# Designed miniproteins, single chains, continued (3): the designs that were tried, part 35

Each design is a single chain, and the fold is of that chain. pLDDT is the mean over its residues in the fold that is shown.

## One batch from the design tools (miniprotein)

Design m9182
Fold by ESMFold2-Fast:
Structure m9182 (fold): chain A 84 residues (1-84)
Amino acid sequence: KEEVLEELERAIEAAEAGDVDTALEHLERAARLAEPISPEVAERLRWLIEQTRRAKEAYPDEPELVGRGLARGARAAREMVERA
């Protein structure tokens, strides 16, 4: 549980800094760690990863915009983990 929260916090920090690639790496680790704790959270994180990948392709010159959306999604996932 704590490890998932740590990875989500690092993903949020990277996303807010506009480092979308680093944020995605932390989200992928969070999704992997979340699977045995909450399959629902893991599924939501995989969805967020896919949506962020699409946003990067649509807005390649807007890492701050993509990062803000990712950070918002990661915060929602963090709240779900804290309640699990």
Scores: mean pLDDT 80

Design m9183
Fold by ESMFold2-Fast:
Structure m9183 (fold): chain A 87 residues (1-87)
Amino acid sequence: MEEFEKKLEKIEEEQAKLNEELKPERERLLKEGYSEEQVEAYISAKILLKTLKEKKGVSLEELKEKAEEAEAERLLEGIRLLEEEEK
């Protein structure tokens, strides 16, 4: 089905673009002594927040509440790093 392929291709393009935009920030965090797991969690949380904010108007606070309810430990770690960087 062409619709599924187009949807996957669009998601891959959006992810590639966001990863490219966030590459300097990823390198900076690694240099600051954050672990690769923490940096991946941060980038994933930032991409998710940006996507949800643009498409559904979800705030960082709302994302945090949902992550806590889902016990999404990796996402919560990424959200903590986002909050720390915004201070």
Scores: mean pLDDT 71

Design m9184
Fold by ESMFold2-Fast:
Structure m9184 (fold): chain A 56 residues (1-56)
Amino acid sequence: GEELVEGSAEAIANLKHLMDEFQLSQGQAEKIAMAYVAENGREPSLEDLIKAAKAY
């Protein structure tokens, strides 16, 4: 939603953290985040992304 515009910088920072933590490419990290949003209908937190990455 419109709130995603406000949170875009935080979302990018979370993706970078995920890439560093799990040695993922940007594309892999983005795919995990997009899958989370598609399934849950909301922007993932860092903890949500870490859980999703472990299941990826």
Scores: mean pLDDT 73

Design m9185
Fold by ESMFold2-Fast:
Structure m9185 (fold): chain A 91 residues (1-91)
Amino acid sequence: SEEEDTKRALELAAELQRLYQEALEVLETSEDEVEREVARRVLEIILEAGKPVTELGDKRVPGRAKKALEILEKAKEEIRRLREEARRERE
């Protein structure tokens, strides 16, 4: 349903906002180049996802909640994969 898609999209947006803040903190506090590179990539993924989500809202596109959800879920999965890959390189 549109309500379920909207709720899920808002929850994912909140998760991505938290990841964005964590990435900014890493760039301010960490001297580890691997952590800094992962943080830069996280910011890029979130910013790239934000652009089409904003455009969907601005243009009042039908089904925008579901489309936003798909974009945000893809961004979250890319970030998860990136962090898992970086973690494996340290183990």
Scores: mean pLDDT 81

Design m9186
Fold by ESMFold2-Fast:
Structure m9186 (fold): chain A 95 residues (1-95)
Amino acid sequence: QERQLLIGTLQEAIKELKEAVEKGDKEKAKRLTEEMAQAAIELAKDDSLLSPEASQKALEHAQKALEKLKEGDIEGAAEHAIKAAQVIIEELSKK
């Protein structure tokens, strides 16, 4: 149940971020990317939700997203934030 709720929340966040990027809303895309990367980092710390391998992979993508934001590469940052969220969704979907 908690897994399904979290999956739904992450899928909605991915949808919103993709829409912001597609519309060229750079301010919204930057904010949503930062929020998603930070959420992925917090979820990666929860050993009850993710395997060590999934946690490491999600953390690597989340860190890359924050690095790209610092460089002003909003599109690349969003791509990495989405990848971090997708790693978490995939792991949670395994039961």
Scores: mean pLDDT 84

Design m9187
Fold by ESMFold2-Fast:
Structure m9187 (fold): chain A 62 residues (1-62)
Amino acid sequence: SMLDDANAAATAFERAVKKAREENLSPQEAGKLARDIALSLGASKEAADLAGGMTEFQLKQE
């Protein structure tokens, strides 16, 4: 469902940003991690791509 996709994307974003800050991952690496986490949580490709893009964007602003 769209709600399940949104929850998976949000969880993936939070986990990827946290790990990126702890391990000094690049924005691109963090975005890939978020996408991979979202997919592992059962998110659609579209939701996983959104999570990845949001994660990369957030870290580029830092």
Scores: mean pLDDT 87

Design m9188
Fold by ESMFold2-Fast:
Structure m9188 (fold): chain A 108 residues (1-108)
Amino acid sequence: MELPLLNSPEDTLEDSPVVNAKKALEAAKKGDFEKAREYAEKVLERRKEDGGLGDTKDSETNLVLSDEAADKLFETGLLLGDEELREVGLETQIIMGVEELKRAVEAV
């Protein structure tokens, strides 16, 4: 969009799965389940747009969900009773665990 006079932080929120996961969990804790789903879906949409994201094994990928984002999505899923959010959180944690294991094996 052209001629923006203000530098809005919304662009950072869109590019930050951790921030969106944090907002989803905060909304779920307050009972705002629709807002919680909206924020969580932004993280899921970004994951799909990055070619699955969960299949990405690059430790340097900025779009890969961190342990923090995965943990918050898991908790949001628990509060909402949403199996998909719980599964995405667990899957991301497993992928990160595999990368950590690879580094440990290479160090030996």
Scores: mean pLDDT 59

Design m9189
Fold by ESMFold2-Fast:
Structure m9189 (fold): chain A 59 residues (1-59)
Amino acid sequence: MDKLLKLTLQLNQAIINEDWKKAIKYAEELAKLSAELNDDSTKEMADTVIKMSREKLAK
């Protein structure tokens, strides 16, 4: 399994489990990798997940 697919699956699992700390970790790695690959749509999604997950933890 390539790293992009593995990170996406790990991110989805973290979101399903409401593990926002892991969601931020995987989303940050995914955002970095997608920026390197010039995948703007994946980066935008990852940035959105980071923002939402940080809001969940900030309460």
Scores: mean pLDDT 80

Design m9190
Fold by ESMFold2-Fast:
Structure m9190 (fold): chain A 76 residues (1-76)
Amino acid sequence: MSLEERVTELVERARRVMRELVATGTPEHLRLAEELARKVVELFRLMLDPKATEEEIEEQVRELEEVVERAEALLA
């Protein structure tokens, strides 16, 4: 998979998981949704920066993947 394809899939997963966290509505779920939203914004900011390296983007993708996996585990 290309980096762009991985980012697209990951953002779609993050959006779905955030929706489920907000629907559940406990303080723990809402805090995790806020963390996830922040990580998505950080990734987009980095991708819009013409000085950002591929390595920096890969690291931010890994950070977002970790939060998505934690959220998916909490919702299971």
Scores: mean pLDDT 83

Design m9191
Fold by ESMFold2-Fast:
Structure m9191 (fold): chain A 107 residues (1-107)
Amino acid sequence: GTVTVSGGGTVAAGGTATVTATVSGADVAGVALALTGAGMGGHGAFNGAPAPGSDPRVTGTVDAAKGEGTLTISGLTAADSGAVGGVGVDAEGRAVPGGSVAAVTVT
């Protein structure tokens, strides 16, 4: 399967960023989204559920019928600047090959 990540961009401090992953392929059963910025590293969403230990500023949703996952981060600071990685996962929750990245920049 394939995952394409879009959204993010430049956001003012205190603002909100939205990143969307779109999946294609019968081998993809879900989407994981993870932040890699210093303030948000290790936080993300898997199939619309917050990852364990996620910051309450991070919310995620997945519409499996559309093959779409969305991650929203509110109350952004400069430490949240970084890449948002998206990967597809199979029915067993294992990452499928491929993935892409969107950038979030806080000014």
Scores: mean pLDDT 65

Design m9192
Fold by ESMFold2-Fast:
Structure m9192 (fold): chain A 79 residues (1-79)
Amino acid sequence: GAESSDPSLGKIVSVNGTKAVVQFNTSQPNLKVGMSVLAFSKSLEKGLSGKVTKVISPTKAEVQFESPLKAGDYTVYLS
């Protein structure tokens, strides 16, 4: 199946340095602060590690990444 249709997948909708807001395709019942995430882009082979710092809604979370985010499309997974 297409990863963009996976309910566990998200995308980055806003960025502030190393922090980003991630919107998931559907509600994440296990979404909580401290949860690990991985962000992938065409420029990243292994993905960029992050942790949920704030749950905004069942489909949105603030994430602190290990390094500043660059412009580009990211696919985000809950680890």
Scores: mean pLDDT 73

Design m9193
Fold by ESMFold2-Fast:
Structure m9193 (fold): chain A 91 residues (1-91)
Amino acid sequence: DEKEKVEKEAKERIEKALKETAEKYGTFYFNAGEVPSLEEGRKLARETFLGIEPGDLEPKSELGKALKEELLKKGKELFEEAEKAIRATFE
């Protein structure tokens, strides 16, 4: 089934992006300890989590758009968690 194959590939791509984002969180947390200010820490968090692009997944279908929105939503959630952690470190 071609539809099932496309959905499986999209799921694998999202799962890979989520795993890479989780790995970036560990790297971000380590690097955030070396950031000189709260403002620079917030900038790093934005670039790390809100700068997430779906790679070569340029959605032209409604399903593709929904998957992109879900990936961006996860990035925003991780950004908000990272910003809270940075604020707790500097404040």
Scores: mean pLDDT 60

Design m9194
Fold by ESMFold2-Fast:
Structure m9194 (fold): chain A 89 residues (1-89)
Amino acid sequence: MIEEAAKEAVKAAEAVLAGDAETAKRHYEEAVRYLREAAKKAGIELSEEEIREAVQRAVLAAWAYLSRGKPEEALRAAKEIFEEALRKA
């Protein structure tokens, strides 16, 4: 679930860089869905606002790394943001 959420956040960031707002929104919503399911499976209660804020932070971090040609760092940063969100709840 965290791996899937992070991959979707990276795809959202890639779509933002490509100027494709519709595709970016679709991948953003998929990342939200995966993070929500990860929280449920972990027994962690996250509000929709906390989930969406974590996904927004992951997309921004991925965008920053992708804009510098660092896709592996983009995926790692997104995963770390989601893991931290689940720890702080």
Scores: mean pLDDT 86

Design m9195
Fold by ESMFold2-Fast:
Formats: C-alpha cells, sequence, structure tokens
Structure m9195 (fold): chain A 103 residues (1-103)
C-alpha cells in the first residue's frame, strides 16, 4: 500500500542517517581528511534527499518534505564547514522529525 511504502521510506531514511553518523564518527576518529569525510557525507545526504522527495510525492506532505530538505541542506553546509558537532545535532533533529512522522 502507499501508506506501507511511505513508512518504509521514513524507516530507510532513519536507518541511513544512523549509519551515516556512525560512519562519520569512525572516519573522524581514524583521521580521514576532511575533504573525504565531506564527499562521503554530502553524497549520503543527497541520497536521503531523493528518499524525502519520493516520500513527499507519495504523501502530499509538502510542508514536512520542505522542512526535511532544509535540514538536510543545513547538515551539508555544516559538514562543508567542518562543524561536526552542528552536523550531529542537525542529523538528530532530522531523525526526531522522521520518528514523529512515523508515529
Amino acid sequence: SMEARARELLQEMIDQLEFLLKRIDEMEAAGVPLERIQQVGIAALDGIGLLVREWTALTGDEAAGRRLLELLERAKELLRAGDFEGFRETIEEIRRLLEELLA
């Protein structure tokens, strides 16, 4: 059903964000160059943005879709700035919003 697919997309976004946080933390701890961390993180966030667009098209929830995309763009900007704390806080905000939408 459309509702089941919408819920699957939200869960996939949550899972991908959790994996990304773990991956970025591991890369930072391993001393991976910032440029490489940025490349990996931005590509992952762009992929999640595609899931947001698919979810928005299925649900018609344009307001939630816009908010999620705005937060993803903020996360990308923080990552480009090397602000890992701000990045983590923004990802956690996105996860909380996705969990609220899933409830």
Scores: mean pLDDT 91

Design m9196
Fold by ESMFold2-Fast:
Structure m9196 (fold): chain A 75 residues (1-75)
Amino acid sequence: SSEEEKKETEAFLELALKHAIKAIEEGRMSVEEAKKGMEVLFDELIKQAREAGNEELVKMIEEKREEFLKKLEEL
């Protein structure tokens, strides 16, 4: 279901953010590199959600994009 896909995608994005923050804290990547990687990931996920016709998923991903980029900038 679209709601199940939304929950799975949200969990995946939260894990990706945690991984990015850990990599920054460990000196394995810069904030700028993490932001670029996350933007590529968000663009691909939005494209897939649009192709699937899941507008609620697109909205959630766009909201998470703004939230996650802000969190990375605050590190």
Scores: mean pLDDT 84

Design m9197
Fold by ESMFold2-Fast:
Structure m9197 (fold): chain A 68 residues (1-68)
Amino acid sequence: MKEETLKQLDQLERAVLNDESLSQEQKDEAVKLIEKAKKQVEAAKTPTDQRSILLEASVEIAEIRAAA
C-alpha cells in the first residue's frame, strides 16, 4: 500500500525528468513537489490519506505540464 504509492510517485518523477517538452525549471518544480509528496506519504497513517496525497501531486504536476 504505502510502497505502491511511493513507487507511483517514483514513476511520476521519472516521467517528468524524461519529458523533453518540459523546461528545466518545470522539471525542478515538479521534482520538489514529488519529493514533498513522498515525505507526506511516509508520514500518512491511512491508505486514503496516501491516495489523496498522490492525487494532489498528480494534479499539480499536470498543471505544471499544462503551463508549458
Scores: mean pLDDT 80

Design m9198
Fold by ESMFold2-Fast:
Structure m9198 (fold): chain A 81 residues (1-81)
Amino acid sequence: DAARIARIRDIFAAAFDRYDTDGDGTITRAQMVAAMMDVFGMSRATATRRVTNFMRQMGVDRVTRQQFIDFAIRVYQQMRA
């Protein structure tokens, strides 16, 4: 459902903007973990594992708004599978 994915995208964009308090367009690993716990209600252990694996695969120490949104949508789809 495209409408559902659009709503989820908006929710995650809002979450990113909340944690990007400096407005620099990136968030840290710790902020990303906190956002995933907040939005999905997952444990810190699960959030840390998923975020750490993603950032390692991407070779980044901070994530952009688009990277966060894409990752969050993928996690949402995996949780529903």
Scores: mean pLDDT 79

Design m9199
Fold by ESMFold2-Fast:
Structure m9199 (fold): chain A 82 residues (1-82)
Amino acid sequence: SEEERRRELDKEIVVGLIRIIRGVEKIIKENIEKKNLPEEEKEKKLKEIEEERKKILEILRKEAQTKLKLSEEEIEEAEREA
């Protein structure tokens, strides 16, 4: 089905975007940990990055549902694959 093929391609795009987001988060966290900062400051920055990542993923999830017409289950599958 054309609809099934489009949904599969849209899921692949979502998987790719999640992988990019997680990859960038990892680099930022590594850079924070390498800085000569007090441990408490590093912990705060790491938490801020995690909170920002959660916000970005929620935006992606909402856009995938509203613009790509993916179901919540399809988005959860994409998150697991990423």
Scores: mean pLDDT 84

Design m9200
Fold by ESMFold2-Fast:
Structure m9200 (fold): chain A 75 residues (1-75)
Amino acid sequence: MVDAIAAGDEAAIARLREILTAAALKEGERLGIPREEAEAGAARAVEALVTQLPVATAEQRAQTEKDLAAVEELA
C-alpha cells in the first residue's frame, strides 16, 4: 500500500483516506472529539503522507506501512 501511495495510485490514496478517517472517527468518539474535527485531522494526515511518501526512504516507507497496519487494527 505505502509504495502505491508514494507512486500516486489514486485507489491506494482512497484506501488510505478510508483507513485514516475510520480510525480518526473511532478514536475521536472515544476521546470526545467532534466528528468534524476528527475528519479534518484525518484529511491532514492523508495530505502529509501523500506529500512525504514519494520522497521517503525504503526504511521510512516500511515503518509507515507498519504504522498504517496498526491504525487499521484500531479502526
Scores: mean pLDDT 81

Design m9201
Fold by ESMFold2-Fast:
Structure m9201 (fold): chain A 81 residues (1-81)
Amino acid sequence: MEEVRRALEEAAKLRNKRTKEQEKEGAEAAERTEEVLKEKGISLGDLMDAARELGVPFAPISSGASPEAQEALAEAVRLLA
């Protein structure tokens, strides 16, 4: 569980650093994250609930986030499933 918390914290921190280039790359990474969520049968709401339980400040990252934030979110999804 600690690994999930750590991944979500990293995703939240990376959200605060966005440029136009990162937003473009984040959109592509978000599509990959949504595929992982679908494969694992986990909704974005389930991830937000898990982040809340772990005390991690988290908001939906699926659209327009940096690619690093999306990769961290994808790892959290894999660990939750």
Scores: mean pLDDT 59

Design m9202
Fold by ESMFold2-Fast:
Structure m9202 (fold): chain A 99 residues (1-99)
Amino acid sequence: ENDKKGIELGKKRKEERDAYLQKLGEWVKANPEEAQRLAESYYEEGLKAKDDVEKAVENFRKATEIYRAMAIALPDKAEEYLKKRDEVEGEAVRLLTES
């Protein structure tokens, strides 16, 4: 009855996501300026891809993950990065409600 492959893939995706977020946090802490540029790049790509909702949402998600990692890694600027994250999330919400 249960798809064993589906269960295995779900667990693997969670483990891969947790490992990715940990590595992202370390990379952001070491490369904050490049992380900011990458997050801005994903945000711009999301805005440009408004005709492709899936592509836009994926880019907004990537930008949001980087800004969140920056807020955690750089607490002195956390408020600035969380504000940027909220801006990206706001655009994603607008896209999903207007699609």
Scores: mean pLDDT 77

Design m9203
Fold by ESMFold2-Fast:
Structure m9203 (fold): chain A 63 residues (1-63)
Amino acid sequence: SSLEDFRRNFLAVAGPNPPPGALARFLDAAASMFDLSDPLLREAVALIREGRYDAAEALLSTL
């Protein structure tokens, strides 16, 4: 799934213990290129666009 692909790509770049906020910032950079089809990634992008990075990070970190 696009969500699993996102997680795997992130871990490949950041390693197994990424710093706080890294997931949301990685998605912010990736989302600027493509329209995401996964509903959870789309929700995280919406949170980021609202400036709610902590909420987006929490959503992404529990997946």
Scores: mean pLDDT 74

Design m9204
Fold by ESMFold2-Fast:
Structure m9204 (fold): chain A 69 residues (1-69)
Amino acid sequence: DDDIRQNHLNVGRLSEKSGDEALKQGDYKQAALNYQRSAQFYELAGDQEKAQESQKKSEEAQKKYEELK
């Protein structure tokens, strides 16, 4: 179970990093998708705080995507 939890945390962190990179490049759609994936994996890992932070970042990136389409 600890190994599964650690894997979920690692995927969450990698997805968040990918979201941050996409955001820096102005790829708001990819940023939103990566932050949403990050939030899902942090939630699976039981890290509610990081899940909430990533969900907020996803919503912010999605809003920017909608404004620029």
Scores: mean pLDDT 86

Design m9205
Fold by ESMFold2-Fast:
Structure m9205 (fold): chain A 78 residues (1-78)
Amino acid sequence: MSREVRRERILFEASLTVLLMGIRIALRTGDREGAERFLRRAEEQIERFREFLRENGLEPSPAMQQLIAEIEELRAQL
């Protein structure tokens, strides 16, 4: 439903944003293991979000697509 969809999107965007910041900070400080742990958590959140979208017959928002793309780009650096 629209109300639940909006709330779940906000929560996932917030979660991915925090994880993306964690990956970037870890990479800047040379903490490769920390970056890999944040990346793994981000991938878990992306899987959960894709399941949510599938169950509701929805597509990711442009903001979510951008966050996913940035996380995938950072994965290529590890």
Scores: mean pLDDT 80

Design m9206
Fold by ESMFold2-Fast:
Structure m9206 (fold): chain A 72 residues (1-72)
Amino acid sequence: SALEEAIAGLDAETRALVEALLSPDPRVRYRAAFALFAHPDPGARPALELILERETDPVVRALIERALDAMG
């Protein structure tokens, strides 16, 4: 899938954070989104854009949007 291809191109640490954004637990997704916001990797942009299409929690969505803004 497009998401699997986007994740495969990331380093192990960033890949683990992006995979955590797929967690059924919104707290896990929030922590992962915060880590990506605090240390933005522009390579993660395609994966975050795909995840944002699926994310229903408004707090997690807002944090992913802030992470994307921080990436440029």
Scores: mean pLDDT 85

Design m9207
Fold by ESMFold2-Fast:
Structure m9207 (fold): chain A 57 residues (1-57)
Amino acid sequence: MTPADILQLLIEAARNRVSPSEVTERLRAMGVDTTPEQVRRALESLRESGGTTQPRP
């Protein structure tokens, strides 16, 4: 599992308004040590910034 896979999951969750707790549970199943608070911050930042660091068509 790569950091890119984690970022893609977060971007998808932000677009689909998935709950932070559900995203956290999935990340933990992948072996990622994270909290709902950290996930919530990441999702909020992604929505507020209007998408990706590198927008590609």
Scores: mean pLDDT 72

Design m9208
Fold by ESMFold2-Fast:
Structure m9208 (fold): chain A 91 residues (1-91)
Amino acid sequence: MEEERRVIEEGVELAAEVMRREGLRLAGLEPEEAKKKLLEQYEEALNSDEPLVKAGIEEVLRSAQALVEARRRSSSWEEMVEEILRLAREA
């Protein structure tokens, strides 16, 4: 639970950092607002017993793990962004 939460928080922070650096928005939201919204949605999902919501959390955790792993494997910001875009194309 706590380790999974840490990975989600790291993944969301990396996504927000990419948005900040590249000037991107998520559904019209600024990076900081997008980060807050995603973390709020994750907390709310943890309180749900709905099977589809649990499956969604599993998928979000995998995505967050992939983002954190891409950052750890990359020697530069540009390499990390390229790896993230590669993973997005394979999704």
Scores: mean pLDDT 71

Design m9209
Fold by ESMFold2-Fast:
Structure m9209 (fold): chain A 56 residues (1-56)
Amino acid sequence: QLEKDLEIADKAAQEVAANRATLVPEIVARTGLSEDAAIVRAFNEIYEKLKKEEEK
């Protein structure tokens, strides 16, 4: 279970890294968060999406 959560977190981190140039500005524009907070928000949104996909 912990290994599964770590795999999902790693995938989310890779998605943020790969798409950072588009994800971070979009989240900043949508939420008004700082760049650092937008990175955390991007990770959390992708993590939750991947977690839901893995639960099916």
Scores: mean pLDDT 78

Design m9210
Fold by ESMFold2-Fast:
Formats: structure tokens, C-alpha cells, sequence
Structure m9210 (fold): chain A 78 residues (1-78)
């Protein structure tokens, strides 16, 4: 879920969930994050287009999932 992803991202960044949520509501911060993800994950042009076509909530879930996998956590709450 988006809320689970926000909690994982907040834990990874050492921030509160409220701070992370507010940052993702900032269009400038959000666009910079999307560009950084494309660059860091070395996405193909096709994958980058798919990422840009995603909603904010879908990108938050994807980012949270990647961070959880990197940290050895499961982001899907039963």
C-alpha cells in the first residue's frame, strides 16, 4: 500500500512519515525524485516512460518496494 511504502521510505531517509508525505506533495521535489530514480536504476527509455506514466501513488509504492527489498523488508502488509 502507499501508506506502507511511505513508512518504509521515511525509515530509510530517517524522516517522519508526515515529512515524506509533504515532500512528495511538492511537485519540484517529486520531479527531481523521478529523474533521480531513472538515473540511479539505469532505466531504459521504455522503462522511464512507464515510470513517468505512473501516478504519484504508484511511484511511491514502487520506490518503497525497492527500498524494502534493499533493506530486506516486505512492503506488502497482509
Amino acid sequence: SVETALRVIAKHLGKSVETVRKEFEDPEFYEKLVEELIRRWQLTPEQARELRAMSRDEIVRLYGGVLAAEMGLDVESP
Scores: mean pLDDT 74

Design m9211
Fold by ESMFold2-Fast:
Structure m9211 (fold): chain A 94 residues (1-94)
Amino acid sequence: SNEELLKKLEELIKKMAEAARAGDKEAVRELAEEMKKTIEELGVDSEKLIKSVEGIEEAALMFIDAGRPEAAAQLIEKEGKELLEEAKKAIEES
């Protein structure tokens, strides 16, 4: 169900922020892939949402590489919340 997929997306965002805080780049990449798959399962126009995940992943990895894992986590939390709100809106418009 879309409600279960949204809850999964929210939990993936939290896990991605925790992985970024730990400086775990591989976990950040794997969680970004799971987020994209979860978005595809929503059955909405996913292109914009998938690009948002890719942007979050790229920015988070850049912050980790710069020695700023807390900044990476904060970015994921902020941008991930916006992504979740956009995903909810896309479902409502379907």
Scores: mean pLDDT 87

Design m9212
Fold by ESMFold2-Fast:
Structure m9212 (fold): chain A 103 residues (1-103)
Amino acid sequence: ADAALAEQLRALYEAGDAVAATRLLLDSMPEVSEADRELAVALTEEITALIDAEKYEEAIKKLEELAAEAEALRESDPGRALALEVAGFSASGYMARVLQAQA
């Protein structure tokens, strides 16, 4: 693993910047197209906006839909599947941090 990338990702997650974390992760993955990176960033923005609005049930539903789509695309479009998985991972991490801060 790239230690510098891991440190940058940790700093972004600690700052609550899931969108920047998604972008940084996918920029390190040449198998993911620019269009799929843009899609993942947009999805991360949408889900984090739902979390910020305290619409947790809608955010969870979108995370479940992303996971199902990524699984369905794994064999036919692995680059898009990976982009969706990264978006889901970043948004889930953001939700966990928001909920921890409220505890």
Scores: mean pLDDT 83

Design m9213
Fold by ESMFold2-Fast:
Structure m9213 (fold): chain A 100 residues (1-100)
Amino acid sequence: MIELLEELIELLDKLIEALEAGDEATARRLLSQMMSVVGQIQAEARKSGDPELIAIAKEISEAMERVLKAFYDPSASRAEKVAVAREARELVERLLEELK
């Protein structure tokens, strides 16, 4: 679990950089990779049967849904997309610290 959250933070940092640069192709690729990692987090939480890990996986899934919604919203500004991604990164970092 810890390693998956660390990987997700690294991908979020790269996503923020791509969004700030206006590199939509890189951002789309990173979002695809991040959804794969979120799927692994959900699978690990289910396998554990631990209510705390299941709750963490749910919070991460909800944060990533917000990131995807903002990214694919044609009305959302670059600044709004970056802000949502930064909020997701802060959430994942806080949850990672709780697991250490």
Scores: mean pLDDT 88

Design m9214
Fold by ESMFold2-Fast:
Structure m9214 (fold): chain A 65 residues (1-65)
Amino acid sequence: SADERARRQFRQMTAEIFQLHAQQPADEKIQRAANRVVEAHNRYLAGEITPEEALAEVKRAVAEA
């Protein structure tokens, strides 16, 4: 389903940003992207946003990293 695809893509992109942050911890641009991903994840777990909305936030963060 579209929901399941959005959740898988969200998890994959989240892992990619956190891996980049681990490799370049002093990079403020990557740190801001990681913080945005954490915020999207927290809102998703709280039931405040859909998987598609969470994915959109992560895509925005990746584009700015």
Scores: mean pLDDT 79

Design m9215
Fold by ESMFold2-Fast:
Structure m9215 (fold): chain A 66 residues (1-66)
Amino acid sequence: SFTANSPEEAKAAIEEISKLTSVANVIVNGKKIGKISTDNISQAMIELEQIASKYGYPITLEAYIP
């Protein structure tokens, strides 16, 4: 898992998770709020920006392994 405190850290986390899996779980304040696809970094960053606008940082991203 990766904890991001900024958009730059969130992008780095998505890039690392994309090497492991196509899906990341999104966790804010210890609660899973959704999933993001890692197949398109630009699209993932748009979705993360929307989450950060609603919930703020920090955001924790976990590789989803079924």
Scores: mean pLDDT 81

Design m9216
Fold by ESMFold2-Fast:
Structure m9216 (fold): chain A 71 residues (1-71)
Amino acid sequence: AEEEIERINELAKQGEAAVPELVAMLGSEDERVREMAAMQLGELGEAAREPLRRLLSSEDEAVRRAAQAAL
């Protein structure tokens, strides 16, 4: 939803502190929200790398695909 995308934009300004919430957003039902969260995690680079690697083992296929795209 648009509200979730606005939240992702705010989280992007918080840097490393935003990683846990962006990770949670990778499980969103909205594909746009998942893609935006993955892009922001990718832009955070090294700080997001280990959390993203952990998500590759998620039981949720959408979460695994989003984590792979962000890496």
Scores: mean pLDDT 76

